Designed miniproteins, single chains, continued (2). Designs and how they scored, part 18

Each design is a single chain, and the fold is of that chain. pLDDT is the mean over its residues in the fold that is shown.

## One batch from the design tools (miniprotein)

Design m4632
Fold by ESMFold2-Fast:
Structure m4632 (fold): chain A 65 residues (1-65)
Amino acid sequence: MDIFVVHTKAAREDAERLAEELRRQYPDARITLIEAEDNDAARAKALEIRERYPDAEVILVGPQK
């Protein structure tokens, strides 16, 4: 299973912690972290990945509220 974690620079630490949790739950999964400049860039990248890899899980990590 491929899991892509797309995050903003501001959410980098949250994305890294999420990736560690996912690696513990799914040790055989390929987990890829992708950094985007802002929320709009992160959404655009997530959409691109979903179109290219429709069977992959794509998780968006934005800035903390």
Scores: mean pLDDT 79

Design m4635
Fold by ESMFold2-Fast:
Structure m4635 (fold): chain A 55 residues (1-55)
Amino acid sequence: SMMEQLRRDAEEVRELGLAAGLSEEEAERLAQQVLNGMPVEEGRARILALRSRRA
C-alpha cells in the first residue's frame, strides 16, 4: 500500500541520515517529513545539505 511504502521510505531516510553522521533528532525530522509527503530524493538531498552546513 502507499502507506507501507511511505513508512519504508521514511525509515530508509532515517537510517541513511544516521549512517551519514546526522544526529538522531535530525534523522527523525527528515523521516517525519518523508511521512508528510516529501520525496525520498529530497530527503537524501537534505542529508547532504545538513552535513555541509555543520562542516
Scores: mean pLDDT 79

Design m4636
Fold by ESMFold2-Fast:
Structure m4636 (fold): chain A 58 residues (1-58)
Amino acid sequence: MILRAIEDYVAKTPEELSLKKGDIVELLEVVDEYHILARSLKTGEVGLVPKKVVELVE
C-alpha cells in the first residue's frame, strides 16, 4: 500500500522517519491508532510516521 506525505515531517526520535511534502512511502505495518511503520521509496529508510501526515494513493 502506497502513501504520500501531505506535509513536511521532522523525525523527533531515532525510530521516526523524516518526510518532505509529496514523498512516497510504502506502508509496512499499522502500529497503533496514530502511527504507521513505513519505508521511504526515495531513501529506503524505515521508520515510524504519524498517520495524520500521510494520505492513501495506492
Scores: mean pLDDT 84

Design m4637
Fold by ESMFold2-Fast:
Structure m4637 (fold): chain A 60 residues (1-60)
Amino acid sequence: GNKEAGEAAKLSLIDAGMSEELANELGEAIANGDKEKAFQLLKEAGASEESAKSGVEKVA
């Protein structure tokens, strides 16, 4: 998995005001390459469907 990208994403999301729990789950999904899980977590965080898709594609 892309461990470094997952860690960087987690820190950026916490700085942007996302909860630590949600940012940690999203970071793990990114590190594991689980695009579907990352997309779902971004939508739960209030991202639009298009923004969530774009964010996942940029990390993969």
Scores: mean pLDDT 74

Design m4638
Fold by ESMFold2-Fast:
Structure m4638 (fold): chain A 66 residues (1-66)
Amino acid sequence: AEALLEEGLRAYQAGDYERAVELFERALEAAKDDPALRQRALRVLSGALKALGREEEAERYLQEAL
């Protein structure tokens, strides 16, 4: 989970938002039994989705993080 999250953050910083979303979705799945990592994955996934203009999906993930 952590390694996928870090790889996703590198993709996000490089401007590869589609790759970042893919990696954050994988991090979210891997962190399903870790509430802290799951919540972090949901928040960064929401951010990457907003960067792609996928605001409705970003909002749903952000609400799930709460």
Scores: mean pLDDT 80

Design m4639
Fold by ESMFold2-Fast:
Structure m4639 (fold): chain A 55 residues (1-55)
Amino acid sequence: DADELLEKGKKALDEGNYEEAVQYFRKAVELDPSNLEARRLLNIAEMALLAKQRE
């Protein structure tokens, strides 16, 4: 479910696996588009991935 995907995404984000975190959060948003937490975490993961790519 969406909550389980958020947990997996947060773990990936903590481990620096930004690509994987984006995938989990994106799927969570697809399951529940009204989930603002999922949208916020997706944005955070996308920003982290973009910052990593600049280095």
Scores: mean pLDDT 82

Design m4640
Fold by ESMFold2-Fast:
Structure m4640 (fold): chain A 82 residues (1-82)
Amino acid sequence: LSPREEAEILEALARMKASIADLAFKKGDYETAIELYEEAIRLLEEALRLAEEVGDEELVERVRREIEETRKKLAEAKEKLA
């Protein structure tokens, strides 16, 4: 498996976890949403590292944007718990 393919698989897994976190958030399960968003961010950070290693600027920009979007959702979930 190429590093680019690995990055895309990690991105897909992160999107899946973020979607489950979105569902947990809608149900008011903010603790589960926080855990899943944090897991999604970790996967996206690994995908970003691989994308940067292969010099795929389009993938780097896409993953960076997904990290920013997921971090905003994580912050919103944490605000609900604070």
Scores: mean pLDDT 91

Design m4641
Fold by ESMFold2-Fast:
Structure m4641 (fold): chain A 59 residues (1-59)
Amino acid sequence: KLIAVALKDVPVETDSILGYKKGDILEILKVYPDGTALAKSMSTGKVGLVGLSDLKILK
């Protein structure tokens, strides 16, 4: 199970992009070659695209 923590707040702007708060825990479901990932918010249960540069991978 690949877990990441958010390093900053990201607002919800589109249905395809996951919004989160600094310190939120995300489960990484799939990594794409362009540096994005499909992730699930552990707080809200929502799934969406995230930028890997704004996350710290924990394990």
Scores: mean pLDDT 77

Design m4642
Fold by ESMFold2-Fast:
Structure m4642 (fold): chain A 77 residues (1-77)
Amino acid sequence: MEAAKAVREYVRKHGLTASQLRSPEAREEIRKALEKVGVTSDEEADRIIDAYVDALNRYGRLVTDEELEKAIEEALK
């Protein structure tokens, strides 16, 4: 999913921890990145970010794209 890739790229470039991803500043920047891939709702963007944080906490830094996509799909349904 493009949304999962956008969050992952931002996190990798900035070396952010799961706790930092829940900060208002990080969420604003990630929401801007998600808007570019078609996520125009702040509510949807926040759910995607929360799903990514939960995946990082569950799998650590070894989370795969498949696991991220599944986590995001579950959070949005």
Scores: mean pLDDT 72

Design m4643
Fold by ESMFold2-Fast:
Structure m4643 (fold): chain A 64 residues (1-64)
Amino acid sequence: MELSEEVREALKRLQAALGLRVDGRYDADARRAILQAQTLSGLPADGVADEATQAALLGLLPKP
């Protein structure tokens, strides 16, 4: 799997917050959301959902 379910849920929430298409898929819109999450977290904005980026996505969006 490219992204876990938890990361995909975080990605969908981030997509909604940024006004992007909310589908949780790893596509061009998802890459934009990842770039934004990297920027917000102070990570290099490379658009790759590596471990640091996945942790940042989960950290930006509080869990229930």
Scores: mean pLDDT 65

Design m4644
Fold by ESMFold2-Fast:
Structure m4644 (fold): chain A 80 residues (1-80)
Amino acid sequence: AGKEIDLRLKDVTPEDLGELFREMRRIADELGVRVEVEITRAPPAGDSVGDVEMRVKVTAPTKEQTDEAVARLRELVARH
């Protein structure tokens, strides 16, 4: 099964984004799902704090696994 979600992060630092990606990979490994991230909008390189938009594709053998992964990813983003 597959599911695509759009995530938006506001006032994100490079450190926050790095932590988010590490946690997303941990969730993917833990749940046995594949997560593909496409950054569609990002702040300029350097000391810039800004909005980040990303499209996340979640793929797994079952719909239940993709639904659980999406729920955990949305919760993770809500903490940032």
Scores: mean pLDDT 77

Design m4645
Fold by ESMFold2-Fast:
Structure m4645 (fold): chain A 99 residues (1-99)
Amino acid sequence: SLAEYLRRIAERLEELAERAADNPEVKAALLEAAEHARRAAEAAAAGDLEAALRHAEEALDHVQEAIALATDLQLQLDLSVVAIGLAVAITVLRREIAA
C-alpha cells in the first residue's frame, strides 16, 4: 500500500540520517524528512490524502536540501533514490485526489 511505502521511506531516511552523523546539517534535514514521511504514511493510512500529499512534499523538500548539503557521493546517490520514490508517491497521491 502507499502508506506502507511511505513508512518504509521514513525508516530509510532514519537509517541515512545515522550515516550522516558527521554532518549535523545533513542529519537534521534527513530527520525532518523522516518525520514528514512518517506523517504522510499515517495520513495515507487514515485516508487523508491531502494531508499525506502535503507531508510527502515537505519530506521531498528536506531530502533535496540534504542532497545539496551532502559531500559523500554514496549518500547523495542513496538520497536520490529516496527522492525518486517520494516523487512517485506524490504523483500517485495527486492522481487519487483528482479522481
Scores: mean pLDDT 91

Design m4646
Fold by ESMFold2-Fast:
Structure m4646 (fold): chain A 58 residues (1-58)
Amino acid sequence: REELLERVYEALRELMAGPPPQDFVAEIARRLGITPEEARRLLEELRKRGYSLDVPPP
């Protein structure tokens, strides 16, 4: 689970460094092979842990 949180954060940082996708949640889910619902839950967990997330809402 902790490794998944780190991978989500790394994927998010990579997406923010390049051209912005229209749906960050769907792109993260695709890259990690998880569901969009799971990706959304992991992003909320990162926010609760104090990670700075400047992604637009889905």
Scores: mean pLDDT 69

Design m4647
Fold by ESMFold2-Fast:
Structure m4647 (fold): chain A 80 residues (1-80)
Amino acid sequence: MKEEAEKYLKKGEEAFKNGDYDTAIQYYEKSAELFIEANDYKGAAEAYHKLALVYLEKGDFKKSTEWAGKAIEALEKYKA
């Protein structure tokens, strides 16, 4: 599952680089879900942070802030 989460994270990064923000969001959400299932809170935080950046690029500041908050929560679980 963790290896699969990493693959979705890379697919999201590729879509983001190509300006396909909607596809990037879908892949980053799948990546985050798989990282959470694997109890990889560091990986989940990275995926949540990337979601925050995609929404920022789309001008959706509310969703960007929400995903940034989830990234911080995941990092706190990782550091604990």
Scores: mean pLDDT 85

Design m4648
Fold by ESMFold2-Fast:
Structure m4648 (fold): chain A 60 residues (1-60)
Amino acid sequence: AFTVTISTSNPNKLIAATLVLLGDLPDATISLSGDTLTVTVPDDPENIALLEELQEAFGS
């Protein structure tokens, strides 16, 4: 399994990241703590690439 954290002080980015995750990675395990999403996906190249892209896009 591949895990990343997405941290942002912008609640609109957290909402957007969560909606993208639910649409594109419905098998993902998502945990929210404050301004940080912890996301775990099955260990395959497509899931890893998409999750890294989301971390890059929403993680600031």
Scores: mean pLDDT 76

Design m4649
Fold by ESMFold2-Fast:
Structure m4649 (fold): chain A 71 residues (1-71)
Amino acid sequence: EKEQLRQEILRLIGEILRLIGEIFDLERQRAAARAAGDAARVAALDAEIAALEARRAALMDRLAALSKQLG
């Protein structure tokens, strides 16, 4: 049971790291769009980044809950 929790924690960490990388790529795109004066693209990227950050926060909450169960 504890070993299954450890494996799930490692899987969640991997998913969180992937989301962090995706957010960084979108932030780079946002910076480029802002430099180009493309306000519409900046707004679209802001919305996409916010959605991914919300998903990351949910996974972080789950990671914290599983870590608490582990001991």
Scores: mean pLDDT 86

Design m4650
Fold by ESMFold2-Fast:
Structure m4650 (fold): chain A 111 residues (1-111)
Amino acid sequence: LPPPVLDKGTAQAILSLTDEEREEIVERATDGLVKLGAPESKREEIRQLVREAVDALRKAAQATLNGDEEKASKYVEEALQAIRRAAELAGVDPETAAIVFGKALQEAIEK
């Protein structure tokens, strides 16, 4: 598979997110996954994994703008792995969890 990459426009948008906007992504994605049938007792574990995905994506964006394609691909993979783990806790497939996360990210970028 070709390594996953971010385009520079998306990377710039991600790095422009404030601490408050990043927290909104975490809460919105966590709520989305819990609404899909995750037990409430797993909410904090899911929130932690979503936060890890946001942090990894921010590192990927920075690496993309620095021209470090290898690090950018590694951090995108770390974000996808965190989302896959959150999907397992939520009892949904990874594709569904990725859609929930992507929607939360897009809404935050659009402000």
Scores: mean pLDDT 82

Design m4651
Fold by ESMFold2-Fast:
Structure m4651 (fold): chain A 60 residues (1-60)
Amino acid sequence: MEEELNKKFEEINQKTQDELMNIMKANPDLSLKEAIKIGQELSKRTLQQMYEEAKKFAEE
């Protein structure tokens, strides 16, 4: 049960990393500052998804 929640968190985090990696690969001239902005935006969405999964788990 706890391992299931942890796996969902890992999947969500991996998805975020994959999105960032794809953006960086498509934009080789991307500055660190720009990459950080994109990462922050992706992290916000990731935290929201994790919150929703944790909420579902807590309601069980």
Scores: mean pLDDT 77

Design m4652
Fold by ESMFold2-Fast:
Structure m4652 (fold): chain A 111 residues (1-111)
Amino acid sequence: MIKEYEEEIKKDPKDATAWAQLGLEYLKEKKYEEAKKYFEKAIAINPDMAGAWTLLGEVYLKQGKYEEAVEYYRKALEIDPDFEAAWALLGEAYEKLGKYEKAKEYKEKAA
């Protein structure tokens, strides 16, 4: 998988989707700094990619940086308010911050 995305990027370094897919592979391996770098590349090429903003937020959530995760999920929802994954993860981040009522509200928007 990783080699395929690296070859795609070599052919087209402006393929935001390939950068995001590479970031996702590193996130699965818990290589958070590499995952951030690749999601940031995807966003630099296509800032309207709600999925890449959401995945960048997930990296921060996995690192215990809940306030930063919230800001990235909010950015994804500004781009696509119907992005259910961002609502669910925003709810999880608020729960981690001890803001249970907001967490419940946001999780219900994901359903």
Scores: mean pLDDT 85

Design m4653
Fold by ESMFold2-Fast:
Structure m4653 (fold): chain A 85 residues (1-85)
Amino acid sequence: SVSEVMARVVGLVLAMIGAMLDGDVAAAEAAAKALVELAREHLPPEVAEKVEELAKKAVEAARAGDEEEFNKYLVEMLNLVDEAL
């Protein structure tokens, strides 16, 4: 269901946040990759492409230790997914 997909998306976003707080860029990349694959499976291709770009930017922000940009991209990604579901 739409609610189950959103719950999985939220779980992966929380995993990315946890990875960022731990300074674990590899874990953030793994969660971002899983989120992009989920988007490709359940969302229109153009939306999945935007999710992939935002996930990439969030990982780069995590690598730089930029919590403000990281949070900005995660919020944009969640809003995009919610609007598309």
Scores: mean pLDDT 86

Design m4654
Fold by ESMFold2-Fast:
Structure m4654 (fold): chain A 71 residues (1-71)
Amino acid sequence: GPGEAADRIGVLLQLEGGLSPEEASAISHEIRELLEAGDVEAALALVRRVGERHGLSEEQIERLEALVRAA
């Protein structure tokens, strides 16, 4: 569900993007709120923006987007 997807995305951003636990927690919370509101497009845009900002590859960003769509 939305909470599990958001938590997993936060962990991956920390491991692959080098986000701090605090940054990852903040992004995870925002993704969860967007998914609970049904705003999948905003959640996808947020994940892409954060991934690009932190140097994730296109393949890594697409994997995060797949987690958003599966939520």
Scores: mean pLDDT 88

Design m4655
Fold by ESMFold2-Fast:
Structure m4655 (fold): chain A 55 residues (1-55)
Amino acid sequence: KLEEAKKLLIRASNALMDGNTEEAQKLADKAGELLGKKVTISIEDGVPVVTVEDP
């Protein structure tokens, strides 16, 4: 399950770099559901940043 969440976050980062911000957040949300956490993804200074918080 951790491996599946990691794959979703990698896909989210790739989507974000492609400018598909809605798809990137959707993938990050799915990863968060698998981890039981709140996951947000964004670009800061051209780099994908993942924030993981307790729900």
Scores: mean pLDDT 78

Design m4656
Fold by ESMFold2-Fast:
Structure m4656 (fold): chain A 67 residues (1-67)
Amino acid sequence: VPSLEEGLRAVKRAIERAIEAGVEKEVLEKLLEDAKKVLEMFKNDPSTSEEVIKLVEEIIRLLEEAL
């Protein structure tokens, strides 16, 4: 079973590929909304690793730059 960090790295790679493929703005906006909610949840969990928070923040940055 992949770790949460490995799962987030896979999600980041998938988002990078989707942006390169020219996915619709509405899809990117939905992903950004969901990613921001996930970041808030992880920041409120004291057991969440710094690497997990960093990966979600990197995903948010990629989505914001693509919009």
Scores: mean pLDDT 81

Design m4657
Fold by ESMFold2-Fast:
Structure m4657 (fold): chain A 81 residues (1-81)
Amino acid sequence: SVEEAKKLYEEGQKLLNKALELFNAGNYEEAIKYTEEAIKKFDEAAKLAKGKDEELAMEAEIGAGIAGIIRGVAKLLLKKQ
């Protein structure tokens, strides 16, 4: 449902915000874990919103993309340790 999609999107945003806090603190391993959980929530939100709320579906896909970039950068920074 669209209501469930909104809930999943909000959960994804909270996880992404936590990942950013951890990333800014240099806690890259934990930041990666939170980005992976955020991606799962955003992907589920996008699937449920698709064909019913296209703006929410696009916002969720953007959220997953942002989380993916943060995950990628965190992985590169871990490799430089």
Scores: mean pLDDT 90

Design m4659
Fold by ESMFold2-Fast:
Structure m4659 (fold): chain A 55 residues (1-55)
Amino acid sequence: LSDEQKQQIIRLVSEAQERIEAGEDEEKVLEELKQGLIALGLSEEVAQSVADSIR
């Protein structure tokens, strides 16, 4: 992964955590995070593991 992709992954994870803390629907936020990570080139398995790690 490029440095730009790594920064985008960090940003998506941080935004997802903030949204959950703000009271947004956790399952919706985690699904959007997973889709964003897949769009950045992560496999579905890795994206799912990242989403599960912030529950």
Scores: mean pLDDT 81

Design m4660
Fold by ESMFold2-Fast:
Structure m4660 (fold): chain A 75 residues (1-75)
Amino acid sequence: SPDDETARENGLKLLDQAKELKSKGNYGGARGLVGQVKKMLDQLAKDHPELKPQVDKIKSLPLDEWLDAARKLLS
């Protein structure tokens, strides 16, 4: 739906901002944005239960791998 597409676009923008903050050494800012994306992934798993195993796996990853896996799921 258009609302789902808007939510995905917002998630991708947050991930891009988190990667930029991390590349600049602002790990605190990056963690804040990661928290917002985790809430979006939890909502995605509620709306699409078939994606829950992928979301749970992503949430178990280290930050570097987490950002790339979350971007792949949302794109």
Scores: mean pLDDT 79

Design m4661
Fold by ESMFold2-Fast:
Structure m4661 (fold): chain A 82 residues (1-82)
Amino acid sequence: SLLDTLRRQLSPEERERAIKEAIEDAKKVAENGLERGLSPGTIYAAASLVALATLLDHGVPEEAERVVKEVKRYIDELLAKR
């Protein structure tokens, strides 16, 4: 059925790939925001929104908390090096 086509369960490998892609997309947004001199709050918001968009596109929004925590850690490290 159409519903069965929409209900594709990702393999563990596909899920981890989606998580990795979301983190990398968010890191690129964070690095760009930092270069542009955006405020820390704006960088966190923009990177988190991009990570969530990538996870939604892959059908794994439940991974949001894990990905956002990793992205926040990365941004905190970037800000500490300034």
Scores: mean pLDDT 80

Design m4662
Fold by ESMFold2-Fast:
Parts: C-alpha cells; structure tokens; sequence
Structure m4662 (fold): chain A 60 residues (1-60)
C-alpha cells in the first residue's frame, strides 16, 4: 500500500540520518542532513493525509 511504502521510506531516511551523524561535520554532510530533514517532513505530511483518507474509507 501507499502508506506502507511511505513508512518504509521514512525508516530508510532515518537510518541515513544516523549514518550521516557518524560522519565528520563538513559543509557536504550538513547540507545532506538538511535535505534529509526536509524530505522527512514532506513524507510525514503525505502519510498523515493518506491515513486520514484511509480512515474515511473504513468509516462507511
């Protein structure tokens, strides 16, 4: 399902963030950390919207 795919993607991004935190603080690693943060927020918003739509379908 779309919801499962979004959850898997969020978990994958969280693991990438943990790996980046182990790297030396450089302009490149900081920029990538910021990019991951933005993407995590975008996917979290999509997940909330889809979960609300799924609940509406089940309330019939």
Amino acid sequence: SEIEKLREELERLAKEEEELAKQPLTEETLKRQMELGVRQVELAVKLVVLEKEERKRKEK
Scores: mean pLDDT 80

Design m4663
Fold by ESMFold2-Fast:
Structure m4663 (fold): chain A 116 residues (1-116)
Amino acid sequence: HMTLEELLEAISDVAEMLFLIAHLEGRDVELPLPDPSTPAGRAVQEAVGRGIQRAAELYATHTPEELRAHIREVARRLQEKGIVTPDEAEALAAGDIETGVRVLKRLVEEVQKLFE
């Protein structure tokens, strides 16, 4: 089982990746976030906020090709950590937002279980 710290870092990484993909595709992404008035929801919101902030810094300072390389590297690291399956890592590396949202939902559910 992953620790709370590992889950929150994974959530931050997935949020960063989703916002980088959305930027490259010229689209918005809607993240299903838990109630921020709860301790679990606040922890998730803070982790997602860190990921979004890193994405904004990256796309302000990097080329589209560099951003795609970074997305591939993050997907590979998430797979190496056992956070995503090989199929999910391949989909994320290819820019599949829907897979990223599904992974984020799963990680958020795991955080919520730790606060029960």
Scores: mean pLDDT 87

Design m4664
Fold by ESMFold2-Fast:
Structure m4664 (fold): chain A 80 residues (1-80)
Amino acid sequence: YEEDIKKYKELIDKGTGKEKARAYFNLGDAYARLGKYQEAVEAYQEALNTPGLTKEEKQRVIENLIAASRGELPPHPREL
């Protein structure tokens, strides 16, 4: 998971729009799986603030954000 976190941070730095938003979502999932729920919440919020996601993709990010805020594993662990 630590190597995945580094990879997603690099994708965030170099990506734009949907690619960057998806990288934030995947970063949030990786943090949640490590039990780092506060960092997961922050990453999911950044995914929602990044343009390029569809309404359906945003709904999945919101559901994972709510779970992480409760200290729960993400219900949608798949990439967007």
Scores: mean pLDDT 78

Design m4665
Fold by ESMFold2-Fast:
Structure m4665 (fold): chain A 64 residues (1-64)
Amino acid sequence: MSKEEFEKEVWIALGEMIRGLALSMGKEDAAKKISELVDKARQSKTVEEARKLVNEAIKILNEA
């Protein structure tokens, strides 16, 4: 596993935790949007793209 692959997986794991937090707080609409961003992060080709998508998910949770 490359450093880049490991960093991408760490960002994806963070995104999944954020989705779980949104669900636990009853923010179902935010959780759905976060889930879509995490799925895009999984399909991304770079760590930079995955990081951008997960940071957007964090912003959605904070604004929800």
Scores: mean pLDDT 82

Design m4666
Fold by ESMFold2-Fast:
Structure m4666 (fold): chain A 57 residues (1-57)
Amino acid sequence: LSEEEKKKLLEGAENARKVLEDLGRPERAEQIREEVIKAVEEGDLEKAIEALKSAGG
């Protein structure tokens, strides 16, 4: 993953976390954040995108 891709994925995860917490789903917010961070650390762009998509519906 490039630095730009990592930044965008982590920003997406932070935004998704805030939205899910506002919707009263803090457990899912934590899960999505952890999944995206782990995928970014592993360099797995597809896995990170899938985690973000699962947050949005």
Scores: mean pLDDT 78

Design m4667
Fold by ESMFold2-Fast:
Structure m4667 (fold): chain A 63 residues (1-63)
Amino acid sequence: SEEAEKYLKENEEALKEAREGLKKGELPELSEERRKLAEEIAEELRKIGDSFQEGLKTGVPPK
């Protein structure tokens, strides 16, 4: 779980920075390689999200 949380935090920060760049319109277009990475990240985040949601249902804090 800790490893998954670290992975999520690193990806989350990168996504936030990418979104800020998108707002300014300075973010470059998504290449084919970026599309692949986006899909892989989306699937990984989906799995982590499911685990995170279960943690919330049990009332345990997300650590």
Scores: mean pLDDT 61

Design m4668
Fold by ESMFold2-Fast:
Structure m4668 (fold): chain A 77 residues (1-77)
Amino acid sequence: SSALEKGEELRRKGEEAEKKGDYVSAGEHYAEAARHFLAAGDRQSAAVAYGKALEAYEKAGKEDEAEALQAEVNRAA
């Protein structure tokens, strides 16, 4: 599906940002990837992407963004 393809594209962008040490961009791309995986019905890929986004925001010191994303994850479960 187009949602699954977009999720994979965004996950890859998150990985590239993480390799560059851009944890803010990594968190944003991983969070968007997770939302697209959920729209595609791929709950496993969504859970992995959400986990990576939370870790990236924590490494970036973005505590408010990490807290908001954790609340989103808890609502999606």
Scores: mean pLDDT 89

Design m4669
Fold by ESMFold2-Fast:
Structure m4669 (fold): chain A 63 residues (1-63)
Amino acid sequence: AAEVLAARWDLLSPEERQTLGTLLEHGLSYRATAEALGISVATVRRHVRRILAKLGLASLAEL
């Protein structure tokens, strides 16, 4: 699953990369990621949907 990130990282926008990196640092906690980035949980969810679509994944658990 790490190979998907390496192969498709360049498809992500800078904001999506920052959100994904922060999610991975916080064990995929949307609340902790939102607090760390100073954005809403709804914005984190929106970024995750875009990331999953670009990576071709059904969920972050596939990472």
Scores: mean pLDDT 77

